# Designed miniproteins, single chains, continued (5): the designs that were tried, part 42

Each design is a single chain, and the fold is of that chain. pLDDT is the mean over its residues in the fold that is shown.

## One batch from the design tools (miniprotein)

Design m17437
Fold by ESMFold2-Fast:
Structure m17437 (fold): chain A 55 residues (1-55)
Amino acid sequence: EELRKRISELVEKRLKLQDEIYRAKQENVPKSKIEELQKKLDEVDAEIERLRAEL
């Protein structure tokens, strides 16, 4: 139950980060900022995969 809840929360964070990246690209935000957001997204994605592997 706790594992599933944690995965759900990470999925929500992933969606927020994806939205931020898309908006940043539309606003012509510096590539360095977009790369930071992408790195955070990759970290969240890796954590989701790790937790799902434990199910």
Scores: mean pLDDT 81

Design m17438
Fold by ESMFold2-Fast:
Structure m17438 (fold): chain A 99 residues (1-99)
Amino acid sequence: VEELMKLAEKGRKLSQVIDEAARKAEELGLPDIAQRLRELSTEFRKKLHEALSKNDVEKAEEVIKEAGQRLKEIADEMAARGHPEFAEELKKKIEELGY
């Protein structure tokens, strides 16, 4: 029970990080990245909900790790496109979640 609650909370925080990153990408004039982040947020929430609904701790952890890794890849692309400070901030937030 406690492990599932912790994963649900980590998922909620990661979803917020992705949604904030999407808004920031839009503000920075990166609409293609913003769209990919919105798609990641939608897919992540769906997969996490399915795993949590089945009490599948391993699958829930996998989904969160996968989304965190995808978000880091997008952060690296933002850095390459002239926004390294934002990329660093984003990676720091992911690291604070244990990924």
Scores: mean pLDDT 85

Design m17439
Fold by ESMFold2-Fast:
Structure m17439 (fold): chain A 86 residues (1-86)
Amino acid sequence: YVGAAQGYLARGDYEKSIFYSEISGKRGSPQGYLLLGQAYFKMGDYEKSVHYYQQSLSLAPDNQTARRNLSQSYQKLGDFEKAREA
């Protein structure tokens, strides 16, 4: 499901990316939550992107991609202090 979600994300099909990413995340995949965060970020839903990047990091705390993307999402929300801490 991660591969399908990533493929749809790359093509700009965010709704299908979310569908497959949710299945992956619910199965305990940190990559599934990472892709959910990326899809919501591209859709401009920065609050949901923060939520899902935090879920990804709760499962894989050393994931630098999730941490960097979380920082970018906080920047979009204007929360520069949390962006620095992420």
Scores: mean pLDDT 82

Design m17440
Fold by ESMFold2-Fast:
Structure m17440 (fold): chain A 82 residues (1-82)
Amino acid sequence: GALLKNALSYLEKAIELLKKKKPDEAVENIKKAMEQLKKALGIDNADEIINKIESLLKNKKFDDAVFQLEILKEVVEEKLKE
């Protein structure tokens, strides 16, 4: 539905921002994606996911943060096929 498509758009934007070394703007887009996922799927671990990614970014582990977002993106894409 529209919420999952919005979440994908925000996740893709966050990944591109991380590749450009803009972590603060990336985190804003991750938070927007997680809000859409909470509404669409009732996700109860959104804060845990955000905290994990913010921890990676604090330690300049941009590639690891991108990897976590790519995994989340794949999960959302599979839900869109249902």
Scores: mean pLDDT 84

Design m17441
Fold by ESMFold2-Fast:
Structure m17441 (fold): chain A 92 residues (1-92)
Amino acid sequence: STFTLSYDVQGRPTRFDSNGNVLPLGDEFHPVFRGVQGSVTVTREGDRIHLVGTGFPDGTYRDTVSGELLTVTNGSFDVDVPSSVRPEFVPV
């Protein structure tokens, strides 16, 4: 299943289904972006989550939970993360 997260300028997410309907966020998987705006498409693939980001500021971000780096180029990224741990991305 696939859904979209839209992050406002404060990094607050709103969850949408594939038809653009608002869904409850609740305890659903979502990466944290502190103070950055963008959109993420989330696809669950077993024990992995495929994340496709758009509209983010270009640069390098660090996941404060795993220590892994995320690079945003032309507003976009494409990464797989474990479903067991929610990443918290901050600009480096």
Scores: mean pLDDT 83

Design m17442
Fold by ESMFold2-Fast:
Structure m17442 (fold): chain A 107 residues (1-107)
Amino acid sequence: SEAIEWLRKNKANVSYFKDGKLVSQASNTPEGTVEEELPEILQELVKLGADRAALEEHDGKTYLLVTGEKITDEQIEELEKKYKVTAFKMRSASDIEKLQKKWEELQ
C-alpha cells in the first residue's frame, strides 16, 4: 500500500478501529503496520499531511480523530461530508474533553 509506505517514510501514524478493536494501522514503526489496507478516508488524510489520525466505527457510526498543523478545518469538514463521519480535531485538552463527552453520549 502506497499510503502505508508513505506513513512509514513520513513518521505519520493512522489507526482504524471497529467496535473498540484495532482493525488496521500504519506507522513509521514496522511493528505498527497491520495486514489490512487503510480505509480511503485515512489514505486521504495521509496525503493531506495529517500527523496522526484514528478512525473508529461503532454501531454503524464512524468517527474520525485527526491531528496535524498542515490539515485545515475546511479539509476535515469536506471529509466529514464525503464519508459521512463525525470528525474531531485534536489540538488541546478541551478537544479531548469534548471528545470524551461525545463518546459518553454515543454509548
Scores: mean pLDDT 62

Design m17443
Fold by ESMFold2-Fast:
Structure m17443 (fold): chain A 85 residues (1-85)
Amino acid sequence: DLEEKIRRFARETAEYLMGLPREEQLAIIDEAIALARKNGAEELVALYEEIRALIEAGELTREKLEEAFAEIARLMYRIAKEKAA
């Protein structure tokens, strides 16, 4: 089931990132923003920029990160499906 896979991915990604130092969290998100911009994925850029703002504000939680990555995964799946058609 796609939704179950998305939720598992989001949970695992959130746990991984929450275990990293702040500088490494920012570096990963900045790289993701750069890649999304290069590919013209404006909606992905917006989602990653929201995560970046939470990290900078010290307001990042695992729950917010999990929700954000679930949305990112759904969007990535839609983009990949459209590109394959």
Scores: mean pLDDT 85

Design m17444
Fold by ESMFold2-Fast:
Structure m17444 (fold): chain A 62 residues (1-62)
Amino acid sequence: SKVDEVIENLEKLINDPSKTKEEVINAFIIALDKLTDEERDEVLKHFEKINPELAKEIKKRI
């Protein structure tokens, strides 16, 4: 699904040592902006389980 593809891409980005925290956060915001509200909630729930601090930071910016 589109949600699964977004999750996989964002997980790869989080594990990329060349990316700064700010670049990762910006990529999340851009990716989430392209999703429906339902799809956005699903992505955020996934990341709340595996990286709750990052998810909290992203929620503050959207």
Scores: mean pLDDT 83

Design m17445
Fold by ESMFold2-Fast:
Structure m17445 (fold): chain A 100 residues (1-100)
Amino acid sequence: NEDLISSLKSAARLVQEAIRAAREGNLEEAIALLEHARNGVEAILKQYKLSPEVRELLERAAEKTAEAIEALREGNIEAAIEYAEEAIRHLQEAIELLEK
């Protein structure tokens, strides 16, 4: 499913851009990018019939993205980056399963 894989790659890019923005101290931009990525993942979870393994990875990615947003709102940039990196890992694992 090219559209699904493309959408997940887009979400991963948004999280990567958010990590860069957070490292640069652009917290409002980082939060907006993470919210955009989270909304994309949640839309995929609602729209697509996914295998249980892919669904679990995307649910974990959405959870980690939400945790990153909360950490940024609290000013905890280090924790936010760690959560965002975990979200990217889960998104990449889901993409790899779908590209098989």
Scores: mean pLDDT 90

Design m17446
Fold by ESMFold2-Fast:
Order: sequence, then C-alpha cells, then structure tokens
Structure m17446 (fold): chain A 87 residues (1-87)
Amino acid sequence: APSREFLEFVAETLGVSVEELLEMQRESRALVEARDYEGARELELEATARALEMSAETLRRLLREGRFAELEERARAAEERIRELLA
C-alpha cells in the first residue's frame, strides 16, 4: 500500500486533499473493475494534467502532436515541486 507520506506528496502536487486523492483512486479502480477503461484513462489523464499544471485537453493535444520536450520540461518542474515539499 502507498505510504501516508507518499499520499500527502501526490495530494500536494495535484492540489487536492489526501481524502480527495483516495476518492479519485477508488473511482478509477471502480471504472477499471466495471471495464470502463476509457473512463479510467480519462480520470488518470486529468490527474496527470493537474500535476503538470495544464488542462487534460492540452495534455491530449501535446501527446497527439508528439511534443514530448514540453511534457518533459513540465515533468521536471513537477519533480522540483515534489522535492521542495519533502525538503
């Protein structure tokens, strides 16, 4: 199971409470168990977009256009924010 520290870390990065993060994880799992893989992917994409400080639509567009350098830059910024939260 994820540690409490890891959950707080991810919640801070997404700008949500730990309770909201756990609810999102339950919802995603329920969608996968119901074999609603599109719904589960959409929810995960929205969470990823929030961590990268962009909209889900922007993330989908960048992925479609193969603009990986911009995604890598935002991922590095997210890692720095996470490091600051732990320091």
Scores: mean pLDDT 68

Design m17447
Fold by ESMFold2-Fast:
Structure m17447 (fold): chain A 68 residues (1-68)
Amino acid sequence: ALPVLPGLELTPEQRAAIEEIRAWLDAHPDATYAELQARVDARYPGDEVVRRLFAAVFSQHLVDRMAA
């Protein structure tokens, strides 16, 4: 599966970042990968864990949109 795994060792800030990304995508169903990447880069610059996890969240978002 491409969603975030609960077994990952995350800081509270990284966990909050993933929830913010998920909520932002739910609020912006027409968002592109470039728009999400720009938002993540602006809010969480240099956080490799958040960058890896947002890619998985975005992939799931695309699957959900295509299934609708």
Scores: mean pLDDT 69

Design m17448
Fold by ESMFold2-Fast:
Structure m17448 (fold): chain A 124 residues (1-124)
Amino acid sequence: SLYSEGLRLFDQGKYEEAVKKFEEALKNENLSDLERADAYENLARAYYKLKKYEEAWEYLEKAKELYEKLKDQIDWETRVRRYETLLKQDPNDPVAWYMLGLALEKLGETEKAEEYYEKAKELF
């Protein structure tokens, strides 16, 4: 899929090409709402790597809004583990910090969520 090609390009550090593939996936693939949210999240991460902070923030907000709508359909414990793994590899990923905060908020860890939201803001 175009989305999986975007992920591969992101992992290779080809952030401009990854952005193009994620945007093509959102426009041309029949993505589920959850896959659309994941694409917005990864688009935000790619824009951040390109130092396009305004676009990164806009897509993070779109991902957040869609994750909030889908909250009862998401395995938030698995999401916490995923974001913790990403942050061990790259602690300067504000999107991953923000998403870790959101996942912890959904699990009732409100104080930790607020701490990680502040961490994300510091990196933008």
Scores: mean pLDDT 89

Design m17449
Fold by ESMFold2-Fast:
Structure m17449 (fold): chain A 77 residues (1-77)
Amino acid sequence: MEAERRREAAREEFEAALEEAEALKEALEADTSNPSEAAAKITELDSIITLAREAAKAGAVEEATRRVRALLERLRA
């Protein structure tokens, strides 16, 4: 029960981080003021999201979440 609860919490945190990353990607796609900079950030988001999903699939859910969160913090600053 406890181990299952921890796995569920980690998965939920990862899904929340992905949702934030997708929302930021949508905001960048809507930004027409600097398309080349927006495109570069979108490409970086896509790369990290893809790597994070693969890492989570391999069992490294906490590491995947940290990578997505770190990128979000950097891009929002």
Scores: mean pLDDT 79

Design m17450
Fold by ESMFold2-Fast:
Structure m17450 (fold): chain A 60 residues (1-60)
Amino acid sequence: MTDRELAEKAVEAYKNKTLEEQQKIGKELYDEFLKRRRDRGLHKTVEEIQEEAKKILEEL
């Protein structure tokens, strides 16, 4: 799964969801980004991960 596919899946999952469910999906998305960055030998701050996630979501 590409970062774009992950973001698209998250956006679709956000549709018609409660705030609690949206927060859970958001955490799962961040956990996946964190795992992918770690696998690529990249260590990022929470703020940097949030910026990357926002950029991907804006491109969708």
Scores: mean pLDDT 66

Design m17451
Fold by ESMFold2-Fast:
Structure m17451 (fold): chain A 72 residues (1-72)
Amino acid sequence: SEEARKRALEKAKENLRNLVPDLYIRKAQIENNEKAVEIIKKLREELDKNPDMSVGEITKKIIETFKKIKEL
C-alpha cells in the first residue's frame, strides 16, 4: 500500500539521520580522527535542523561530508 511505502521511506530517513552518522562517529573515534568526528557531528546537527529533507537530500549531504573527510 502507499501507506506502507511512506512508512518505509520514513524509516530509511531515520536510519540515514541517526544510525549512519553514529556509526561513522564511532569509526572516526577508533581511528583517532578528531577532525572527522567534528565534521560528522556538524552533519548530524544540520540533519536535525532539517527534519523534512528527502532521502536523496540526506544521502547527498552524507556523501559530501565523507568526501570532505577523505580530503583531510
Scores: mean pLDDT 77

Design m17452
Fold by ESMFold2-Fast:
Structure m17452 (fold): chain A 115 residues (1-115)
Amino acid sequence: EFPYKEEAVKYLEEAFDGIISETLKNQILNSIKNAKSFEELSPVFAFLPYLVGDEKLREITFRLLELLGVDPELAKDLSVQQQHDLLVLAIYYLMTMPKEEAAKKVKEAIERFKK
């Protein structure tokens, strides 16, 4: 169960806005809205880099960090794969915990990737 799903979807809608097509955005957001478990989200996360592309996914990741109050500069030296993993983690944290706790967990994840 995702107790913060509705709040998470609002941040994701803003993070995706103007970067990807409305059709793709709606497909991704509807998959997230209808998910009851991580197993239902897993295919969305697995295929997200292939659906969006690396450049746009990086832009989405950095915008989501800004929305969480996390400095995107902290993530600019991460590899493409680490940026993808960070986006997945940020979405998961934002769905499962309050925004401020999610932001803290995201900052901790960035520090782990840098080690």
Scores: mean pLDDT 83

Design m17453
Fold by ESMFold2-Fast:
Structure m17453 (fold): chain A 73 residues (1-73)
Amino acid sequence: EVELPEEEKREKMLEKLKEEIRKFLEDEELRSQLSERERRVVELLERGASAEELARVGEMPLSAAESALEMYR
């Protein structure tokens, strides 16, 4: 069975996602390379959209959308 709990895997993935999201938000050139959906997600984060709206647009679970909002802020 899986020895690492889902929480530990999530924390490591969230740390990597935080670093990647920060780079994308700071670097205009990286932003231009984003897909239409990814650019829309970034715009929603900048506008302070709800986690529910972010989850719908990004096609991600609500918990991931809430984490993304916290990472951005």
Scores: mean pLDDT 64

Design m17454
Fold by ESMFold2-Fast:
Structure m17454 (fold): chain A 75 residues (1-75)
Amino acid sequence: SSREEAAARAAAVYATLPREEQLAIARGLLSMGEGGALDEEGVRAARAALESTDPAEAARHIGEAAGHFGAALGL
């Protein structure tokens, strides 16, 4: 699905970023989600990224949230 493809692509990119950048992206996604740009699952994924101590796990959750962002916009 386009959501799974977007999530996988995003996770691969975000896994290469420093922790501070991962946290900034996750906070941005959470803020957009609170504004209605994410469904409930996307908001949970963004929160999980903020709470993850493992950069690879944080990247996976960011990818999931980004995928839900695309889906909420009809992409």
Scores: mean pLDDT 75

Design m17455
Fold by ESMFold2-Fast:
Structure m17455 (fold): chain A 80 residues (1-80)
Amino acid sequence: MELEKKLKELIKKLRETRDPDEIDRIIDEIIKLLRKLIKQNNPNVEDLLKEALKVASEHGPSYALRIIGTALDEELKRKK
């Protein structure tokens, strides 16, 4: 719950931010939180991933690719 809240706040901040340096920092933080949520098998991670990808793609395709690549790597390592 705490990590989900932080991720939602970062996604909101990413939508509002126009500074490239700040965008890079927020994307890195989003990636770190997504890795943790995927490893924890969090039931809301897919919805959070979709929101993060949508907002990141508005800033550029490279940001969206960094997020999806990270999520795919962690998902493939996940054991049920």
Scores: mean pLDDT 78

Design m17456
Fold by ESMFold2-Fast:
Structure m17456 (fold): chain A 109 residues (1-109)
Amino acid sequence: GVPIELVNRIIGLALRVIGLGIELDQLEAEYAALRAAGPDAARLQALRARVRAIVKEAEEIIKEAKELYKSTDDPEAKEFLKKVIEMAEEVKKRAEALIAAIDAELAKL
């Protein structure tokens, strides 16, 4: 069985990834609204900074999950950590795509 301390750490990482996904969903909706209303450079820059913070936190989660993956011999813990890494990498990929979209809109202004 997985040690309770490791279980608690994995759950904590999973909850952090879920929280980032929810925040990113809100930022994607804010970007769509900004595009519809006529984008303002200051508002796009502010949105970009918030999305960049999500990239940074996703990278921190990936790093911590990979360190835990390397430090455990428990195959169940490794599978949960692999899923956490995959979820965090997907959030990072979505956030980077949103930054690219924001940068393309800023280039038109």
Scores: mean pLDDT 91

Design m17457
Fold by ESMFold2-Fast:
Structure m17457 (fold): chain A 65 residues (1-65)
Amino acid sequence: SKAKEVLDKLKDAIDKKELPSDELIEELKSLGINISKEEFEKVINGEPSEETVKKLEELLILASE
């Protein structure tokens, strides 16, 4: 699924401590998941907001379908 491909790319970027590309952020928006680059900076530093955690959980659910 597209959601699984997006999730796999996002996991790779986070594991490497890299910000997602603008294209990847737009792919997330197309799935209804709106996370800013500033929020992703918090994610890669291990300190995501509760709202961002919920959005990432939504992506995990979509990727499981």
Scores: mean pLDDT 81

Design m17458
Fold by ESMFold2-Fast:
Structure m17458 (fold): chain A 69 residues (1-69)
Amino acid sequence: SLLEEVEKLRNTAEKAKEAADRMEQMADYLRKQDPSAQRTADMVREGAEGLRKRAEELKKKADEILQSL
C-alpha cells in the first residue's frame, strides 16, 4: 500500500540521518585525537553530507505521496 511505502521511505530516511549524525561525531572525534587523520575525517564528513541529502530527498518523496492521497 502507499502508506507502507511512505513508512518505509521515512524509516530509511531516519536511519540515514542517524548514520550521518554518527559519522559527523566520528569525524569530529578523529580530528581532535589525531591531526594526521584530518583527510579521513573530511571524507567521513562528505559521506555524512551525502546521507543527509539522501534522507531529505526520501522525506520529500514520502510527503509528496501523502499529499497525493
Scores: mean pLDDT 84

Design m17459
Fold by ESMFold2-Fast:
Structure m17459 (fold): chain A 75 residues (1-75)
Amino acid sequence: SDSELAARLAGAILRYMADNPGVSTKGYVFLYDPEAENPIRRVTEEEALKLGAEKAKSSTQIFLKEKGKKAVQID
């Protein structure tokens, strides 16, 4: 469900921030793969372009990657 996905994503973001103290997520592009060992990671500008992220957007952009599916934006 959307509620369950939102809860899992929130947990992954909190863990990422705990592991990366002082990092601001504003303006960054992230890939969320709930099955990965590190479920959230910041993507490069090249990867962001391939995902279809908006260039120079000031807000955070998050893409969900599921096995066998095209990544979709969920922010």
Scores: mean pLDDT 73

Design m17460
Fold by ESMFold2-Fast:
Structure m17460 (fold): chain A 64 residues (1-64)
Amino acid sequence: PRLSAEGARGAAAATAGAGGMSEEAAKQFWDRSAGKTPEEAGRAAREAGADDRGARIFAGLASM
């Protein structure tokens, strides 16, 4: 199956870590962003230091 909500959270944290954000901070950010629209999640990821690819991934995960 596709990524579960927990798997998506872990993948988002790993992606944010690669973009310079700590994994712990990325998980806290994900928890605060749960239920946000894809646009809000993507924008917030960019503000947290994610690149275009990371922002798209976060937006996609938020839409699941």
Scores: mean pLDDT 63

Design m17461
Fold by ESMFold2-Fast:
Structure m17461 (fold): chain A 60 residues (1-60)
Amino acid sequence: SSAEELLRALEAGLRKSDIASVEILLEGIDRYIEKHGSTPLTEAMRRIAEEVLEEKKAEA
């Protein structure tokens, strides 16, 4: 599905990004959810960003 393609692209992009860039994107996702409410897609995006951020911090 297009949602699955978006989530795969997001994860791949975040894994190539530095910690600061992942933090900025996660803040953006959180602000979007606060303004528009959560959906399964936005919750999945937040979860992926949080998981990648934790992995990067553990590897640093």
Scores: mean pLDDT 86

Design m17462
Fold by ESMFold2-Fast:
Structure m17462 (fold): chain A 90 residues (1-90)
Amino acid sequence: MPSEEDLEIAKRDKEFQKKIEEQIKKVLSGELSVEEAVQLVKDFIDKVVEDARQKVLDGKMTGGGLARTEGLKPAKIYLGIEEIKKAAGL
C-alpha cells in the first residue's frame, strides 16, 4: 500500500508532467526556446528537492523521504528534456 509520502510524490509527478506540457506548448508557439524550457523544468525540480531538504531540517520528513525525492530527480529531468526535444523535432 502506498504511503502518504508516496502519494504526495505521485501528485508532484502529475504537476511536473503538466509543467512539461506547458513548456512544450510555449516552445511550439515560439514563446520559449528549447534551452529555456529545459532550464525551467530543471529549476522546478531543484525547487522540489530544496523544499524536501527543508522539511527534513524541520523534522517533517525522513532522510529516506529526501533520498527518494533526490533519486527521482535525474529520471524526471531526463524524461522532461526528451519530451521537449521530441516536441521540437530534435
Scores: mean pLDDT 72

Design m17463
Fold by ESMFold2-Fast:
Structure m17463 (fold): chain A 107 residues (1-107)
Amino acid sequence: SEIEKLLEEIIKKLEKIKEILKKHNAKEEIIKLAEESIELVEKAKELSKKDPEEALKVIKEIKKKLAELYELILEEEPSLMPEIKPLLNEIAELLDEVEKLLEEKIK
């Protein structure tokens, strides 16, 4: 499905962010937040077929976690932001597409 493909692209981009953080020995708290975000996207992917309404709730939770990740990187690892910000922006656009497709599926 298109939703699953978009969520897989989000996972790949989050894994790239995680690798950048690990390569630069970022704080464990930041790496953990990236890992938790990946787990939530995997959960949304499973729910997208079975329960689109619950998937939509998880997408909103992912958006909150990504906002936290953005702020934490800005505060603790600002030198990494030029590399990570484009990936976070792409993830935000993909999440907006997923949200729109899930809302159409619920109607």
Scores: mean pLDDT 89

Design m17464
Fold by ESMFold2-Fast:
Structure m17464 (fold): chain A 86 residues (1-86)
Amino acid sequence: SMKKKLLEELKEAKKELYEALENKDQEKLNESLGKIVELLKKLGVSDEEIQAVIESVDPSKFDSVEEALKAVADKLLELAEKKVGA
């Protein structure tokens, strides 16, 4: 179905985000973040839900901002998976 395809695209965009963070590639980081936000909106995730996930991550609990961003991306994928499964 379309939702399953969008979820697979979101998983791929998350992998691209991880690679961009590891390679310190700001252009690819911006591109992958844009894809993630667009796919989340297509999957029915609101701007308010995205903001709540970002605010739920305490960056002081991570060794770097990079690891905190990865945690945000992981939680956003989990939220999208719950939306598709509902």
Scores: mean pLDDT 83

Design m17465
Fold by ESMFold2-Fast:
Parts: C-alpha cells; sequence; structure tokens
Structure m17465 (fold): chain A 67 residues (1-67)
C-alpha cells in the first residue's frame, strides 16, 4: 500500500528509536496496523543494518498499544 511504502521510507530515515516509533504510529493512522507491520518489514529489507533499532521500535509500539 502507499501508506506502507511511505512508512518504510520514514523508518529508513529515522535516526532514533523515538522517531521510528513516531513513523510506525503515523503509518497506523494513515493505513492501519497491517500497513505499519508491512512498513517495518520493508524498512528492514531496504536497510538491514537498522534491523535492531527497528525491532526495538516495533516492540515499543506494541507495548504502547499503537500496533
Amino acid sequence: SAAARAGAAALVAAETVEEAVAAIRQTVDDGGPESAERAVVLAVQRAPERAAMLAEAGRIAKDEGVL
């Protein structure tokens, strides 16, 4: 989806875990939880070196009820 693609770009550009969580939340607002989960997968595929940061952001988003 367009939301997942935009979310993935934002996640790849995120410099901090907080920015990554904000990008996940924005993707949920734009396209729902499935789009946000897809955005994280796409971001990891595009930037595998960021996988640890993105995994932490995903865990925080789930703990906060955003996902």
Scores: mean pLDDT 85

Design m17466
Fold by ESMFold2-Fast:
Structure m17466 (fold): chain A 65 residues (1-65)
Amino acid sequence: SPLLEEARRLLKEAEEIYKKDPTNPAAKQAVLYARGAIRQVEAGDPEGARIALENAKKFLEKAKK
C-alpha cells in the first residue's frame, strides 16, 4: 500500500529527529501521527490514514526547522 509505505517512511524520519532531540515537540507529534496513519491503513480506513499523514507531514516539517 502506498499509504503504508509513506507512513512508515515518515515514521522513520520523525523517529530519527526525535532520537537526536527528545525535547522537540513537533518530532514527537510527527511520530504519533505517523503511527496513527499505519494503524488506520491496517484498520481499512484510507480517509483517516490520509488525514493522519497530512498531520504527520505538517509536524515533520516543523521538526526540521
Scores: mean pLDDT 87

Design m17467
Fold by ESMFold2-Fast:
Structure m17467 (fold): chain A 77 residues (1-77)
Amino acid sequence: MMTPEQQEEFDLINSLLETVKKAIENEKDEKKRKEILKETKEEAEKWIEWVKKKFPEIAEEFKKFVEKKLEELEKIV
């Protein structure tokens, strides 16, 4: 079972990605949607690397979770 601190990282990234999803869905300009996605991917990659250093035991699960969510965002851009 994940520690509360580890679970908080999943909850925070999920909240961020859900906020980004709503921003993309509400953006009328396709070029702006692509820019939001690009910036989100760059920030998510930094977060994955930070989790890998701080919580190596959950790093693979966290990366897979984030990559799956980013793939879902790519489908709506």
Scores: mean pLDDT 85

Design m17468
Fold by ESMFold2-Fast:
Order: structure tokens, then C-alpha cells, then sequence
Structure m17468 (fold): chain A 75 residues (1-75)
């Protein structure tokens, strides 16, 4: 099936929202809305979704992991 992992996309969206809140640019609600739009507008590859799924399964987000440069928005 070509259905992309919803949990991986949610994880990415949540990390983007936290980044925007930390930068003081947006409220948590606005940050989540913007992050959701970004996630929906991006054409994630299956490889990118698999990387996010592995991070979700580990319960960790580490932007210093080599190869995570495919998701620059997460830093």
C-alpha cells in the first residue's frame, strides 16, 4: 500500500511547531497550524517517512543524527 505513515508526519509537525514556539515567532496554536500546512505542502519521500517513523519508535528526536539533513526544518 502507498499510504504514508500518519504517525511519522504528526511527529514531524509537532517538532516544527515546537521550533516555531521556541523561536518566539508564533503561539503554540499558530505554530501547529503553520507546521500542519508545511507538512501537507511537502512531498515527503518514503525514505524520509521511514526515518521519521524510526525516530518516533525510539521516542527520540535528535537533529544531530547524520543523514537527518533531509529534514532541515526540524532544527
Amino acid sequence: MSKKPEEALKFYRDRLAEKYVKEGKLTPEQAKKIADKIVKSRNFTDEELERLRKLLEEGKFDPSIPGFSAFPDLK
Scores: mean pLDDT 60

Design m17469
Fold by ESMFold2-Fast:
Structure m17469 (fold): chain A 65 residues (1-65)
Amino acid sequence: MKEFDQKGEIILELAKALLEAEREGKISRYEMMKLLTDFTSRALKSDVETTEALKEEYIAKAKEM
């Protein structure tokens, strides 16, 4: 599988987790979009392994709110 497809799947997994946190009232729509945009920018500059670790970090941040 191409690296872009692997990163795309990781971004989608984060998007689903952030959308759930927004639906639960833990984060606002603005915070969700900001986290997704920041993560996607970093993911496109990183390898797949680093992107997976960043996904876990961003999900943890959303759950703390």
Scores: mean pLDDT 78

Design m17470
Fold by ESMFold2-Fast:
Formats: structure tokens, sequence, C-alpha cells
Structure m17470 (fold): chain A 84 residues (1-84)
């Protein structure tokens, strides 16, 4: 169920992005995530390629988070990793 995994990953990343608020670096990471999703959908690549990219980008968001935001993103990252 590749579509379900991609949609779940989308939801998890958008939730993490909402927690980070507005910054140029966060906007760049969100842009990279959306490009990876678009490429995966247009090239019929397996969901695992998208999931691995999404995990790496969410780890970069986590590295820039602090306090309660960091704890929430860490939980979202755990859920994202469980989709592999």
Amino acid sequence: MDEEKIERADKLFEEAAKLMGDSLEVDILIGMFRIARGVTKTTNLPAEFYLKTAIKLMEKLLARASGEVKERIEKLLEELKSLL
C-alpha cells in the first residue's frame, strides 16, 4: 500500500512543519520534502525512497527544534520510521 504510506508520511511531515513555525531554513526543508514527494509520485518510485528522504529531512527539522517542539517532532519521526 504505497499510496497509504506516502499519505501518512505527508501528514507526519506537515504536522512537524506546523510545529516549527516560520523560518527560511524550515521553508527550505519543507520545499525539499515537497520536491521529493513530487518526484516519487511522477516517476513511480517505491514508497521506501520517499520515506527514507522524508526521515532524513525530518531529522534535520528535529536538529533545529527545542523544548516541547523537539519532543513532538521526535514522536512524529518515530511514527515515520515505523512506515519502513
Scores: mean pLDDT 76

Design m17471
Fold by ESMFold2-Fast:
Structure m17471 (fold): chain A 61 residues (1-61)
Amino acid sequence: SLREEAVRAAREASKVMTPEEGAYYRTLADALEDPDIAKGLSDEEIRELTEEMRKKVEEAK
């Protein structure tokens, strides 16, 4: 469920970031929910993306 964690992180980022950044993270979450796009990402890439999004959320204080 690494993909589901990434989707949740992107959805959370979309709620707390600026409107412009929020639009980017909403689009990213929609893309990650697409099985064909998710198949193109390795487990390590999904983990790194999730950690990056979580870090961005914390930095957006």
Scores: mean pLDDT 76

